# Designed miniproteins, single chains, continued (2): the designs that were tried, part 9

Each design is a single chain, and the fold is of that chain. pLDDT is the mean over its residues in the fold that is shown.

## One batch from the design tools (miniprotein)

Design m4282
Fold by ESMFold2-Fast:
Structure m4282 (fold): chain A 85 residues (1-85)
Amino acid sequence: MAEEVKEKLRKELEELAKKYGMEEKMRELEEAIETDLERAQELAREIAEEMGLNEEEKEQLERVVVAAHMMLQGKSAEELREAAK
């Protein structure tokens, strides 16, 4: 169910924002995810660097950003799963 996947992604971003006090930066990221994947990836890297994330955590954040962008472009969680086959 696409809604459950979207809720999980949103929750992960919200938890990161609360943990590091980066709510404004996360708002910019959410906005960029809808309109500009390149900008969203740039913001995700900036956030990861500022928070001192390790490589695995940085990759996880990038995957979340890409998945969220694809869902907002009308691709459902099921379509993303089908594409991964």
Scores: mean pLDDT 68

Design m4283
Fold by ESMFold2-Fast:
Structure m4283 (fold): chain A 88 residues (1-88)
Amino acid sequence: MSIFERVKKSIVESYERMAERARAAGREELAALYEEIAEILKEMKPETEEEMLRVLDLHNEIARAWHTESDEAALATARRAAEELKKL
């Protein structure tokens, strides 16, 4: 397994855990978005360090929004990240 594939796997598992937590908290729309991001990442084969860094930056931003911001802000951040990942 490449270092990129290992990092990607860790990020996917993080999104799956975040989706589970969101669903447990009744945040169904947010859970669905995190699940969508996890599926996009599973299909992705990062070939460059720049692509991997972009994935990491988006993950860090979403993780911070989950813990520190309102549901509306977290939802907006997750939607933007899903859109950005689809462009990679």
Scores: mean pLDDT 75

Design m4284
Fold by ESMFold2-Fast:
Structure m4284 (fold): chain A 84 residues (1-84)
Amino acid sequence: MKSNIEKLIEEAKEYIKKGDIEKAKEMLMRAMTTLMLQKPDAPESELEKINDLVRKAVEYAEKGDIEKAIKYVEEAEKLMLKVL
């Protein structure tokens, strides 16, 4: 069964592929909020790394580099699931 975070990340990737960067940002922010609510004791250093990866994903998506944007989203997902 896919977690709520995995579903939000999958939706974010779909929006990036469609060029809807604003909705992609919304889905990524929802995934972060969900992680923080489910794991309030998550290490701040790991949350900072996830935030940096999400920011890079958004920057590459805004530049039209969809492949790099998806790569950074997937790296953020792996770290989120490791923390979860």
Scores: mean pLDDT 84

Design m4285
Fold by ESMFold2-Fast:
Structure m4285 (fold): chain A 94 residues (1-94)
Amino acid sequence: SFRERLLKEMREAAEASGSEVSLEVARALEAGDVEKAKELAVKEVERKGKEANVPEEKIEEIKRFVEEGIEALARAFGLEPEEALELFRALEKK
């Protein structure tokens, strides 16, 4: 039930963003395909960063941040509710 609630909140956030890529990333995470979720997110960061003429060094920094975020969400989906709360609490402090 906690995993289902997290997936629902993530999907609702993606729908509210109006981003098709965010919806695809959410669907990949729901399917347990963490590598696909990371690939889609990183590709979109690179595309938008290049379009906005963001320095390549900064694009690489954002890619690493996004990959870490996807991995943290994937871990939370496999955790018991108490463990997921501890993970989110740790992320808020960093």
Scores: mean pLDDT 74

Design m4286
Fold by ESMFold2-Fast:
Structure m4286 (fold): chain A 53 residues (1-53)
Amino acid sequence: MVKAITEDGKEFEVEKLEKDAYVDKNNPKNVYSRDSPNPFEARKGVKIVKYEE
């Protein structure tokens, strides 16, 4: 299980996709790239600094 860690230290579960993208398991409409911490940041207001396996 992969965890996304925000800049304020919060964790949430994500699923890794084949293209190095991660989908939020609690909100599947939220997708994040490894290189860009949150392409949907404006909608969710979450910055991701790290992915932990």
Scores: mean pLDDT 62

Design m4287
Fold by ESMFold2-Fast:
Structure m4287 (fold): chain A 83 residues (1-83)
Amino acid sequence: LYTPNPALRALLESQGYTKETYSLGEIEQGFIDYILEQNLLSPEDGSIADVSDSPLGKLLGVDTIDLLDKEGIRELLLKNATL
């Protein structure tokens, strides 16, 4: 189980996630839930999320997220969580 850093924890709490530790799949799902709730998915390509103007983009240090890149998403999440 992984412990989110304070910034990732705040993001997860905004989606109703209130645990101290999560599985990697739970963190990934909370991340996807945030992108969908904030309507960050590109209308031109439903797999790409534009996060450049969001707190999420600042947290992760990226402008876009490819939701089909499972390994890239995992790496971004693991930089913000401790086993």
Scores: mean pLDDT 74

Design m4288
Fold by ESMFold2-Fast:
Structure m4288 (fold): chain A 81 residues (1-81)
Amino acid sequence: SEAEERGERLAEETLERIEELIRRMVEEGKPVDEIEREALRLMMETVRWLRDELRLPQEVVDRLLARLGERVAEIMREVLG
């Protein structure tokens, strides 16, 4: 559906923002726990948008969040070692 396609695009845009945020915070010497909290904040913001604005079914929201979380964890591993 169009709503699911919009949700997928929003998840991709959020991933890009999180990648940029992680790189910036690492360059600024921020502690890992602070970086993790900010990444989680952006993920939760996206979940609220998918649920409240796009009104996607909970199973779709859960699936997109799981994928986003997995991709963010991969970036954290690559950037932080």
Scores: mean pLDDT 85

Design m4289
Fold by ESMFold2-Fast:
Structure m4289 (fold): chain A 80 residues (1-80)
Amino acid sequence: SKVDQFKQLVGELQQYAAEHGKITLSQAIQFLRGLQKIGVISESEAAKLIKKLKTLSEEERMKFLDEVLTKLAEKLREAA
Protein backbone atom coordinates (compact mmCIF):
# COMPACT_ATOMS: atom_id res chain seq x y z
CA SER A 1 0.00 0.00 0.00
CA LYS A 2 0.99 3.68 -0.27
CA VAL A 3 1.18 3.87 3.55
CA ASP A 4 3.54 0.85 3.68
CA GLN A 5 5.76 2.35 0.93
CA PHE A 6 5.86 5.65 2.85
CA LYS A 7 6.84 3.87 6.10
CA GLN A 8 9.62 2.00 4.26
CA LEU A 9 11.07 5.21 2.75
CA VAL A 10 10.89 7.00 6.14
CA GLY A 11 12.57 4.04 7.86
CA GLU A 12 15.39 4.04 5.28
CA LEU A 13 15.96 7.80 5.74
CA GLN A 14 15.89 7.54 9.56
CA GLN A 15 18.34 4.61 9.48
CA TYR A 16 20.70 6.63 7.23
CA ALA A 17 20.54 9.60 9.64
CA ALA A 18 21.14 7.34 12.68
CA GLU A 19 24.16 5.60 11.08
CA HIS A 20 25.79 8.71 9.52
CA GLY A 21 24.66 11.46 11.93
CA LYS A 22 23.46 13.58 9.00
CA ILE A 23 21.36 13.56 5.81
CA THR A 24 23.15 14.88 2.71
CA LEU A 25 21.36 17.13 0.20
CA SER A 26 21.49 14.29 -2.37
CA GLN A 27 19.88 11.80 0.06
CA ALA A 28 17.18 14.34 1.01
CA ILE A 29 16.39 14.98 -2.68
CA GLN A 30 16.25 11.22 -3.41
CA PHE A 31 13.87 10.77 -0.47
CA LEU A 32 11.51 13.55 -1.67
CA ARG A 33 11.56 12.15 -5.23
CA GLY A 34 10.71 8.75 -3.72
CA LEU A 35 7.68 10.31 -1.97
CA GLN A 36 6.64 11.86 -5.30
CA LYS A 37 7.00 8.50 -7.13
CA ILE A 38 4.69 6.71 -4.66
CA GLY A 39 2.17 9.60 -4.82
CA VAL A 40 2.48 10.89 -1.23
CA ILE A 41 3.39 14.37 -2.55
CA SER A 42 2.80 16.01 -5.93
CA GLU A 43 5.53 16.98 -8.41
CA SER A 44 5.02 20.68 -7.56
CA GLU A 45 5.22 19.97 -3.79
CA ALA A 46 8.44 17.95 -4.30
CA ALA A 47 9.95 20.82 -6.36
CA LYS A 48 9.11 23.38 -3.62
CA LEU A 49 10.60 21.17 -0.87
CA ILE A 50 13.79 20.55 -2.90
CA LYS A 51 14.18 24.30 -3.56
CA LYS A 52 13.84 24.92 0.21
CA LEU A 53 16.38 22.18 1.08
CA LYS A 54 19.00 23.82 -1.18
CA THR A 55 18.80 27.02 0.96
CA LEU A 56 19.29 25.19 4.31
CA SER A 57 22.37 24.12 6.28
CA GLU A 58 22.80 20.41 7.15
CA GLU A 59 21.40 21.00 10.67
CA GLU A 60 18.41 22.98 9.36
CA ARG A 61 17.84 20.30 6.67
CA MET A 62 17.44 17.52 9.26
CA LYS A 63 14.98 19.61 11.31
CA PHE A 64 13.03 20.58 8.17
CA LEU A 65 12.76 16.93 7.04
CA ASP A 66 11.54 15.89 10.53
CA GLU A 67 8.78 18.53 10.30
CA VAL A 68 7.80 17.41 6.76
CA LEU A 69 7.72 13.74 7.83
CA THR A 70 5.55 14.49 10.89
CA LYS A 71 2.98 16.37 8.78
CA LEU A 72 2.90 13.71 6.04
CA ALA A 73 2.57 10.86 8.58
CA GLU A 74 -0.42 12.64 10.19
CA LYS A 75 -2.03 13.23 6.77
CA LEU A 76 -1.63 9.55 5.80
CA ARG A 77 -3.03 8.33 9.17
CA GLU A 78 -6.13 10.52 8.65
CA ALA A 79 -6.56 9.19 5.08
CA ALA A 80 -6.25 5.53 6.17
Scores: mean pLDDT 80

Design m4290
Fold by ESMFold2-Fast:
Structure m4290 (fold): chain A 81 residues (1-81)
Amino acid sequence: SELEEVLKKLEEALKNKDFVKASEYLKKIVDIINENPEETLPILKKNKEFLLKAIKALESENLPDEYKEHLPLLKKYLETL
């Protein structure tokens, strides 16, 4: 699935400490969720801990606000799963 491919790219970006790309992939995940919320739900539940750790990592980095603005809403959504 598109979501699983983006999750793999997100993991690779985090391993490489490419936090700008990691933020872009998290934004793409938000877009995919908005397009197909019901279809994404099983994949998000499986990857919840990974995504929350990714968000926490980005929140702790010195990045421009534009790379962090999508994180609080995504985090809140994931915490409901």
Scores: mean pLDDT 88

Design m4291
Fold by ESMFold2-Fast:
Structure m4291 (fold): chain A 95 residues (1-95)
Amino acid sequence: APTVTIEAPEKVEAGGSVTVTATVNGDQPALVEIYYADAENPENKKLLGKATVAPGETFTVTVSDLEAGKKYIFTAKATAPDGSTAEDSKEVEVV
């Protein structure tokens, strides 16, 4: 099965940018999809980007113009060639 970890800052200022990094930790390349959602509606995910990532490599996306006073959940989903999946999520607060 794939494994994936996501890194994002805990806080960002309104009008700034959030850089989100996903790393694949398994022995197989995986399709990594990075999503974000409002923490109050975490099921309403928007795709930010996708790439095939080799083990130990990273995929990075940057998001700007996040709304002040909101929290966002960023999720990295990895899909292996056999169709198995893994996810990791991190919350970012806009101050």
Scores: mean pLDDT 83

Design m4292
Fold by ESMFold2-Fast:
Structure m4292 (fold): chain A 89 residues (1-89)
Amino acid sequence: MYGEELSKLIKEGKLTKEQIIELITKALMEVHGIPEEAAREAAEAATEPFLEAAEYAKKGDWETAQKKVDEAVVKMIETLEEKGVRAAK
């Protein structure tokens, strides 16, 4: 599951911007059937919060890291809705 892979990368502190964008884009395309252009824009919107999550995880602040992951998910959904992509209702 993509969430487990992302959680593992955060715990290891080995998240790169490129890996985050690629992983999220593929997850949105393959799991949710979202077009690549919209998936990539959503992934880019989520990238900064996921990078922040990795930095807080490296510091041992897991509560803040979890909140940053939640923020990233919200930004992805909002970006997809703005692009007219209907997330599964």
Scores: mean pLDDT 72

Design m4293
Fold by ESMFold2-Fast:
Structure m4293 (fold): chain A 66 residues (1-66)
Amino acid sequence: QDRASQAIRDAVLEMARLREQGASREELEEAGKRGEERVRAAGGVGRFTIDPETGEPTLDVFDLAP
């Protein structure tokens, strides 16, 4: 499986864990940046955004290949 897909999954799981632990918006933003960097290093492209209404992290993924 593609490394970028693994990096995306890891980033999503990390964001979920941080939210479960009551992480601040700053911590979520930092985790999002780290996730983007890992995806980029793995050869993929993804961008995290935090929904200003709900505070939910959203990942836009440009590597859709299996």
Scores: mean pLDDT 70

Design m4294
Fold by ESMFold2-Fast:
Structure m4294 (fold): chain A 94 residues (1-94)
Amino acid sequence: SHLEPDLQSLLEEVEQILKEDPKSTDLFKLIDRDGDGTLSVEEILDFLTSLGLPNDGVLDKEKLSYLLKILSNPNTIGLSDESRERFQELLSKL
């Protein structure tokens, strides 16, 4: 991936939270479009583009902040309250 190390670590934490939550299986599969069981930069960018963000091929801090805002939103289906709280904590560190 072409991510800065800190952003790569953040993406790995997002992946781990989604993998640990049985309620997020459908959401994980929606983002993991190639079904390889990992979240690539391209898959995250495609997901964000499907939500109306422009795709410039770069996953930066602003786009990851937007992803975390979506994942921490109580209206986002396919997530437990525990996972949403963990995403809110990650957003606060960003």
Scores: mean pLDDT 78

Design m4295
Fold by ESMFold2-Fast:
Structure m4295 (fold): chain A 87 residues (1-87)
Amino acid sequence: MEEIDREVKDALVIIYAYLAKQAVEKGDYESAAETARKIADLIEEMDYLSPATIQAARDAAQALIDSGHPEAKEAAERVLKAVDRKA
């Protein structure tokens, strides 16, 4: 059960990372920031992150920072802090 839950959460972070990047590409910075906050919350609940999930989360955070939007940047910084605490 717990192993399946771990795999599901790991996959969800990757999915949310993709959705956050898509929101940035569309100029939907509010949705990008909200999705990034969901990524940070999920990572904080997890005891392990796969290398692929770490990379996906960092890549999404960088896209939000590069957008130049203040709310997206703040959400991205929260994602990076969560990843650094678990990596």
Scores: mean pLDDT 82

Design m4296
Fold by ESMFold2-Fast:
Structure m4296 (fold): chain A 66 residues (1-66)
Amino acid sequence: AEEAREKALEKGREAAAAETAEEAVRYGQSGKPWVTEAYKADKEAGEEAEKAVARGVLEGLSRAGG
């Protein structure tokens, strides 16, 4: 059920966004290695985790940029 998955991703995104936003800001300021490192680490977790990370990174970058 995609709805259940979206809800789980949204709740996880809220928690992960707080953590990921801090990491994204730190690594984003140093360049793009954060994105590459996130995907490298996330390859162990799988594609679904990759989507969650991508969403977190986008939100973190949005907050960092203003």
Scores: mean pLDDT 54

Design m4297
Fold by ESMFold2-Fast:
Structure m4297 (fold): chain A 89 residues (1-89)
Amino acid sequence: MEKKEEILNLIKEIEKTSDLDEARRLAHQLVDLIKEYLLEKGYDPEEVEFRADVYRALIDLAGSPEQVLKTVKDFAIEEGILSEEEIEK
């Protein structure tokens, strides 16, 4: 499966969970996929690690499954991996 499809599928799984700990676990897996995607695109590994660390901190600060979901959708849009249209479907 393309990394973009794997990321979209994880977003859908996060949408289905009502458990904050599970939402965070899935969100950290999504950060791992974003990291792989950026590395495959030829981004600098140190920059990718820094971005991943920021994303992980933002996930841990999210106090609800809904906030976790919004946070990971924002990451995918910000990195140009998914459009708003692709996420809303």
Scores: mean pLDDT 82

Design m4298
Fold by ESMFold2-Fast:
Structure m4298 (fold): chain A 111 residues (1-111)
Amino acid sequence: ARALLEEALRLVEEALKSKDPEEQKRLLREALRLVRAARPSVTPADLPILRRIIRKVDELIQKSKDPEVQRLAAELLLEASKAYLSVAPPEEIPEAIGRILRAIGELLDLE
């Protein structure tokens, strides 16, 4: 899981640096694939990197004006938040649920 999540974070950071929506979409699709592949194998040790992915994806949603980039970023936020929720300590669960609800809201708002 760790190597897949580290690569996903790198791709999200590259998407944040890019001004090309097509490049951003390509990077986000690969990051989404990696996060989905990592989910069954995540452990509590992955919480710090999941938090970093969630923060960077949220930043990308706020900065992007391309609806498809926003949709892919929202899907990635949802998948990363689901992975986080599966391994988070009980005291962090309310925040993780809030992030999932926000990601769902972003996906619905992009219709």
Scores: mean pLDDT 78

Design m4299
Fold by ESMFold2-Fast:
Structure m4299 (fold): chain A 57 residues (1-57)
Amino acid sequence: MEAEKEALLREAAEAGGAPLEEFRRMADIHGLDLEELRTVVRQARLGAAEGRDPPRA
């Protein structure tokens, strides 16, 4: 429910390096659901864990 959304938003904000408040606004604007939020958090975490990007020549 709403508590789960807040937990997911917090994780996404921490992984994305953005303030929780901005992430909340973004999620509200996009109308993200629990499933969508889970996907976003997972992608953000994977991106943060994989900091090895090829040089953008």
Scores: mean pLDDT 66

Design m4300
Fold by ESMFold2-Fast:
Structure m4300 (fold): chain A 67 residues (1-67)
Amino acid sequence: DAEAYREKALEALRAKDYATAAEYLRKALEIDPTDVSALMDALRELAALKDGSAGAALQPIYDRLRA
């Protein structure tokens, strides 16, 4: 389920485990490609929280997913 992978990815980001987060995001994309926009929006919302470090961490993940 893409929703389960999305939640696992967010949990990994909170733990600062960016490699695991990127892998879960990639799996979610492969299960439901149409939900990639929702995943991107969720990541943007997470970055809008008071976690400035999340923005920097999202750059490599974002780049990897679009590569």
Scores: mean pLDDT 63

Design m4301
Fold by ESMFold2-Fast:
Structure m4301 (fold): chain A 63 residues (1-63)
Amino acid sequence: AEERLKKAVEELRELGKKAEKDKKLKDRAFGVADMIEQLGRRVDPEVAYETAERQKEEIEKKL
């Protein structure tokens, strides 16, 4: 769970780097990554992971 969450956060940050041309999408990707790192301390890690995966899909769809 912890390793998967860390990897998902890293993948979100990589999507932010790929979204260089779209500042809103870049800010969203990095903002979600930061939020998920904070949520992982306050909620079940599986819930945080599912949220990260869903956000990753939405961001990838907009790239």
Scores: mean pLDDT 76

Design m4302
Fold by ESMFold2-Fast:
Structure m4302 (fold): chain A 68 residues (1-68)
Amino acid sequence: IDSLVQLGLEYLRNGDLIGAANHYVTAGRISLSNNDVGLASYFYNQAIKLYEKAGKLDLAEKVREEYR
């Protein structure tokens, strides 16, 4: 969890909002496959926010549809 968050922050330090969002989507899918809905919710919400900041509203909506 901490390592996944740190990797996401590394993408952000490099200015890669889309890369950070993609990373959090992957982390959310892994969490969901392990039946950890709380962790999946956290990661998906971070990805949605990052896609919205990057102007990728279509990708943000796709993540919302995938979550629950």
Scores: mean pLDDT 78

Design m4303
Fold by ESMFold2-Fast:
Structure m4303 (fold): chain A 63 residues (1-63)
Amino acid sequence: VTKTATIKASDTAALAATLGALAASSAINSISAEKLGGNTYKVTITASSAAAADAAIAAIKAA
C-alpha cells in the first residue's frame, strides 16, 4: 500500500531521524521524501498495510 503526505519540517535533522526509524520497521517497505520548496516535503510511504502507512505518516507529521 502506497500513501503520500505533504509536511512542513523546520528541523531537517528531526525529520531525517524519524524517516530512518520508520525505514527500519518491517511493516515499511520504502520511504522517500521530495523537497517541494522552503521547508515543505512530499513524503511517499509504501507499507505492508494501509494502517501501517497511515501510522507512519502520522508519526512524521508529529515530528
Scores: mean pLDDT 76

Design m4304
Fold by ESMFold2-Fast:
Structure m4304 (fold): chain A 76 residues (1-76)
Amino acid sequence: APAPLGEAQLEAAEKALEMSLAGVPIEEIYERLEPTALAESPPAPEERIRELQLRLLEAQKGSAEERERALKLIEE
């Protein structure tokens, strides 16, 4: 498997979730946090990743459709 999420990525993702809950679209959150994602950071605990992923899925319910459309167009 590829390298797991780093601690910095997890921290950024948690903040992204808070921003998403405040009404910021996930697409813009990822765009802003992407530069922070890849740094020399220890791998995050699997438990934290799973919890964050679950919360993100719930937050993404409305925004996921919009993002999926954009990705589909770009991939082609």
Scores: mean pLDDT 58

Design m4305
Fold by ESMFold2-Fast:
Structure m4305 (fold): chain A 86 residues (1-86)
Amino acid sequence: MEELEERLSSLNEEQRKVVREVALKLRQIGLLIDLELAIRKGAPLEELERLLAELEELEEELPLSPEQEENREKLLKEIEELKKKR
């Protein structure tokens, strides 16, 4: 029953893909929130840069939506303003 085994494998792969994409999207949203909170708390620039690096790694697996990309650019601008003050 090679056909049945192939169908079961395909279903498992599709389920794994959906779970992975949802997990990546949630982590991207979480990192954007963490970055905004870190900026508001006045976290060290090293911590802000680390959070940005983690977000970039996730972007290699799943691109940001246009809305999330706009949010990232806004946060990058805020970090640059903080660098000028420090």
Scores: mean pLDDT 75

Design m4306
Fold by ESMFold2-Fast:
Structure m4306 (fold): chain A 86 residues (1-86)
Amino acid sequence: SGQELLDEIERILTEAAEFARKNGSLKTAEYLLQTIPAARASDLVAFLEYGERAVEEARKEGNLETAEKAEEARRRVLGLLLELGL
């Protein structure tokens, strides 16, 4: 159902944000958390902007593993949003 897909989206983004926080990428965690209300509102522009900033901040800090996990979470969630007909 659509509700199950939205719950999965929130789970993916929350787990990526927690990984970023535990690895010291606090700005990346904040931007990843901002993608959740954007995704729930089907605001693809805001989702893509916050997601890009999340990845960029981790890369600037040299935290490539966190950047890769943020990018993977973005791609997975974008796929689920497209499955919802967005």
Scores: mean pLDDT 87

Design m4307
Fold by ESMFold2-Fast:
Structure m4307 (fold): chain A 99 residues (1-99)
Amino acid sequence: SKQKKVDELRARYRELSKQAQDIYDATMQKIRDGKATPDELRAAIDRLNELSQQMAELTEEYRKLAPHDHEGMREFTMYEAEITLYIMHLYLELKEMEL
Protein backbone atom coordinates (compact mmCIF):
# COMPACT_ATOMS: atom_id res chain seq x y z
CA SER A 1 0.00 0.00 0.00
CA LYS A 2 1.00 3.66 -0.30
CA GLN A 3 1.11 3.99 3.51
CA LYS A 4 3.43 0.97 3.78
CA LYS A 5 5.82 2.61 1.29
CA VAL A 6 5.73 5.86 3.31
CA ASP A 7 6.51 3.95 6.54
CA GLU A 8 9.37 2.04 4.85
CA LEU A 9 10.88 5.30 3.49
CA ARG A 10 10.71 6.93 6.94
CA ALA A 11 12.37 3.88 8.54
CA ARG A 12 15.14 3.83 5.90
CA TYR A 13 15.65 7.60 6.31
CA ARG A 14 16.06 7.20 10.10
CA GLU A 15 18.58 4.37 9.52
CA LEU A 16 20.69 6.56 7.20
CA SER A 17 20.51 9.50 9.63
CA LYS A 18 21.71 7.24 12.48
CA GLN A 19 24.56 5.89 10.32
CA ALA A 20 25.66 9.46 9.53
CA GLN A 21 25.59 10.45 13.23
CA ASP A 22 27.53 7.30 14.23
CA ILE A 23 30.22 7.98 11.58
CA TYR A 24 30.51 11.62 12.65
CA ASP A 25 30.66 10.80 16.39
CA ALA A 26 33.26 8.02 15.89
CA THR A 27 35.43 10.22 13.65
CA MET A 28 35.25 13.17 16.07
CA GLN A 29 36.24 10.87 18.94
CA LYS A 30 39.33 9.71 16.97
CA ILE A 31 40.22 13.38 16.32
CA ARG A 32 39.90 14.20 20.05
CA ASP A 33 42.10 11.17 20.89
CA GLY A 34 44.76 12.36 18.37
CA LYS A 35 44.39 9.06 16.44
CA ALA A 36 42.61 10.25 13.29
CA THR A 37 44.51 10.18 9.99
CA PRO A 38 43.78 12.32 6.89
CA ASP A 39 42.80 9.12 5.01
CA GLU A 40 40.28 8.21 7.73
CA LEU A 41 38.75 11.72 7.56
CA ARG A 42 38.53 11.53 3.74
CA ALA A 43 36.84 8.10 4.03
CA ALA A 44 34.36 9.47 6.60
CA ILE A 45 33.58 12.52 4.41
CA ASP A 46 33.08 10.26 1.35
CA ARG A 47 30.72 7.99 3.31
CA LEU A 48 28.74 10.99 4.65
CA ASN A 49 28.41 12.34 1.08
CA GLU A 50 27.12 8.92 -0.05
CA LEU A 51 24.55 8.87 2.79
CA SER A 52 23.54 12.47 1.99
CA GLN A 53 22.87 11.47 -1.64
CA GLN A 54 20.80 8.44 -0.56
CA MET A 55 18.77 10.64 1.82
CA ALA A 56 18.14 13.19 -0.95
CA GLU A 57 16.77 10.37 -3.15
CA LEU A 58 14.48 9.19 -0.32
CA THR A 59 13.28 12.78 0.19
CA GLU A 60 12.22 12.97 -3.48
CA GLU A 61 10.39 9.61 -3.20
CA TYR A 62 8.67 10.82 0.00
CA ARG A 63 7.63 14.09 -1.66
CA LYS A 64 5.92 12.09 -4.47
CA LEU A 65 4.18 9.69 -2.05
CA ALA A 66 3.19 12.27 0.61
CA PRO A 67 3.13 15.71 -1.14
CA HIS A 68 1.01 17.30 1.65
CA ASP A 69 3.11 16.01 4.59
CA HIS A 70 4.90 19.26 5.40
CA GLU A 71 6.06 17.99 8.84
CA GLY A 72 7.77 14.94 7.30
CA MET A 73 9.48 17.14 4.69
CA ARG A 74 10.63 19.54 7.42
CA GLU A 75 12.14 16.62 9.39
CA PHE A 76 13.98 15.38 6.26
CA THR A 77 15.34 18.92 5.62
CA MET A 78 16.59 19.11 9.23
CA TYR A 79 18.52 15.82 8.93
CA GLU A 80 20.01 16.87 5.57
CA ALA A 81 21.22 20.11 7.23
CA GLU A 82 22.80 18.07 10.07
CA ILE A 83 24.74 15.86 7.62
CA THR A 84 25.91 18.97 5.73
CA LEU A 85 27.26 20.38 9.02
CA TYR A 86 29.01 17.05 9.79
CA ILE A 87 30.71 17.10 6.36
CA MET A 88 31.74 20.76 6.75
CA HIS A 89 33.19 20.16 10.24
CA LEU A 90 35.22 17.11 9.15
CA TYR A 91 36.46 19.01 6.07
CA LEU A 92 37.77 21.81 8.34
CA GLU A 93 39.46 19.22 10.61
CA LEU A 94 41.07 17.62 7.52
CA LYS A 95 42.43 21.00 6.35
CA GLU A 96 43.98 21.60 9.81
CA MET A 97 45.77 18.22 9.57
CA GLU A 98 47.17 19.12 6.12
CA LEU A 99 48.83 22.28 7.49
Scores: mean pLDDT 86

Design m4308
Fold by ESMFold2-Fast:
Structure m4308 (fold): chain A 82 residues (1-82)
Amino acid sequence: MESSLQLTEAGTFTLLAGEKLTLTTADQNWKLTVLAGGPVVVKNMETGEEITLNVGESTILKPNTTYEVTSPADAVLSYEPV
């Protein structure tokens, strides 16, 4: 099942095993952190670049960019503007 989230304010999201989450950033950098579960794969849909995040790891999402986030296990994500 696919979920979509436009990042406008800080929050958390629970990503279920095998779910695909589409994240769209606004006019600033965003920090995505894995609070639990994973490993989480974050794909930049414009460049095709993928990164893998383990629990406690973070990445910076570029402004005005669409990302696809997947996990083989249930995961809890946090996102905040930077």
Scores: mean pLDDT 84

Design m4309
Fold by ESMFold2-Fast:
Structure m4309 (fold): chain A 91 residues (1-91)
Amino acid sequence: SPERRRTLLLFRLIAAESDAWVAERQIAQLQAQGADPAQIAQLQALLDRLRALIDRARAALAAGDLDAADALLDEAQRVIDEIQALLNQIK
């Protein structure tokens, strides 16, 4: 049902927002620990992209465009995976 699909997309949106918050904290901690400024800049650019995708997904959900919300959240998950991969490379 559309209602069930909307609810599942809302849960995915909340999860993505949580992942963005965790990433922001991890980036701040790495910056405080003297991580490479170029790597911090790359992580910050990915975080900014993630936040933009989350905002667009929220707008799509509000407009009832479930297909757009699904595609945007799939892209958000790819950005989250890229952030996590880069974070795991920084020591």
Scores: mean pLDDT 91

Design m4310
Fold by ESMFold2-Fast:
Structure m4310 (fold): chain A 86 residues (1-86)
Amino acid sequence: AEPPDPETRERQRREFLEGMRRELDRLVEKGLITEEEKEAFLKAMEELDELEFRTLLRSEEDWERLIVLLAKRAKEGEDLSVVELP
């Protein structure tokens, strides 16, 4: 009955991924992840609900450590939705 607002959702998703890509670029520059891990994470993020990730990141003071962990797991083909955080 109501439009799911797919254009706005897609735009917000794209903006989120662009921001995440820039953050991952910084992590690559720091040597914390590789370009392959960055690309694997971005592809996984395209399929995962970014809202869940945003909520998760709010509970982490060191979100960089979390992103590094998730990027490495994405490269190994792990399902990010079932990653249990310490």
Scores: mean pLDDT 65

Design m4311
Fold by ESMFold2-Fast:
Structure m4311 (fold): chain A 97 residues (1-97)
Amino acid sequence: MSEEELRAETAIALLEMQVALLKNQKKPVSKEEADAFVRIAERAAEEAIRSGNPDLLRQVAEVLKEGAEIFKKQNSPYAKEAAKRLEELARRVEEAA
């Protein structure tokens, strides 16, 4: 495994943990929570693209789409904006695969 692949796996694992926490959240996200989630998602997407590993690119795209679906169900403008950014990241990742 390359250092780039290890960085991607670590970033994706952190994003998966954030998605799990989001699923258990009873309240809609705040602006700060949404912005923090998107920063973690952007990092995971960037590291996966940098790795060039098709399996990691596929994995991060799936996690990004799952996060977007959860945010779409929340009645919050911050959640709606986060969902759109996650969908854009997923498209970029799929184009890199």
Scores: mean pLDDT 87

Design m4312
Fold by ESMFold2-Fast:
Structure m4312 (fold): chain A 71 residues (1-71)
Amino acid sequence: SQQQQDAQQVQQAALSVPGVLRATAFATDSGHIGLTIEADSEEAAQQAQQAAQQQADQLGRSISVTTDVLP
């Protein structure tokens, strides 16, 4: 579905950021995108959130992001 494809594009945008260890995106039934990011630094987490938000904006999707910074 388009929703699933859009979620995958947002996931790839987050994963493209150096220092991102894991990113998982999913689309809800309403077309909202949820994204979980695990990063090795606060800077990487913020950059990944920004990249994901930018991608979601281009796709016309709302997004919720959860970030974890690992030691």
Scores: mean pLDDT 86

Design m4313
Fold by ESMFold2-Fast:
Structure m4313 (fold): chain A 62 residues (1-62)
Amino acid sequence: SVELAAQFLVREAHLPREEAEEAARTGEVSDETAERFARLTGTSPEEARAGIRAAVAAMNAS
């Protein structure tokens, strides 16, 4: 569910709810957003981008 993915992004990636909700709906994150998440989580931007997409896809499929 999109709402579940948005809540996950808020709690895991420390996003404002509205931004997380848009990312959950579109399934897309910008390079800028990926870099921000990478800094927050201590990962690379590429890993952050892939991880966010995978988490959103899993939440939408479950």
Scores: mean pLDDT 73

Design m4314
Fold by ESMFold2-Fast:
Structure m4314 (fold): chain A 99 residues (1-99)
Amino acid sequence: MTVLSLEQKLEMALEMARGLPEAILQAAEEVGWEEVARELLEATPSLLETLERVLTDPAHLEEVREALRESLERTIEEMRRRGAPEEALRLLEEVRELV
């Protein structure tokens, strides 16, 4: 494993958060929106625990959480535009509430 600075860890986490909409939409093409939303909801607690462990600066953690919320909001809007089921939208709104 490469040793990363706090600034590098923040940058990597922000890139992951900002890339989340594209990753969700791509996965939904393979397994469907409801399944992707369910899997993301199930993974969210572990993801947050990992972020808290990696991002020891509270300001950095807040910045990544905010980026995740913005990305989830954009994903929900795009899914709604594409006619995603209400259940899938509801599951992603639950994920946003946990973040």
Scores: mean pLDDT 83

Design m4315
Fold by ESMFold2-Fast:
Structure m4315 (fold): chain A 94 residues (1-94)
Amino acid sequence: MLSLEELVEKLVKLLSKDGRLSAKEFKELLEFLTGKELSDELVKKLMDAIDRNKDGKLSAKELLEYLKTIFTEEVAKEKLEKYIKKLEEEKKEE
């Protein structure tokens, strides 16, 4: 199907009108990927570490680099495909 890079770009476009993830969107993504509830403080610290532009948002490239740090490409692709499917279902008022 799609490469990891293409999946990350698709996800960011689904979540964001400007092509960048907010802290809220990043938190929801990480909670889905880890299966754990995360504190706002932890999410902010992670986002501050990843956000090179210091604008409070993550680009597709910044998110891709982070995911490669915590997951193998195969695991990241599987988890992202599941999350994208969930988001597409939610956009149908579910």
Scores: mean pLDDT 76

Design m4316
Fold by ESMFold2-Fast:
Structure m4316 (fold): chain A 78 residues (1-78)
Amino acid sequence: EKYLKAMEIVAKAAIEIRKVDDQETADRATNLLGKALLYFQDGDLEKAIEYLNKAAEVVSPEGAKIVEKARDEIKKLG
């Protein structure tokens, strides 16, 4: 169940981002992570990775490391 694993990876990343960034920034990142999941479910791994990279750009440097780890895990599922 690749999609369920991707959802778990993204959910964990969203929780970790909320510990290092404010709620507004975390919500913006979570929206982009959600878009990445939709593209992953559609089989569009390239766009999924693009939206994960966009999420990394809107968060703190610590948050960016969390997103990049999630991106690498999702890449292994594709």
Scores: mean pLDDT 86

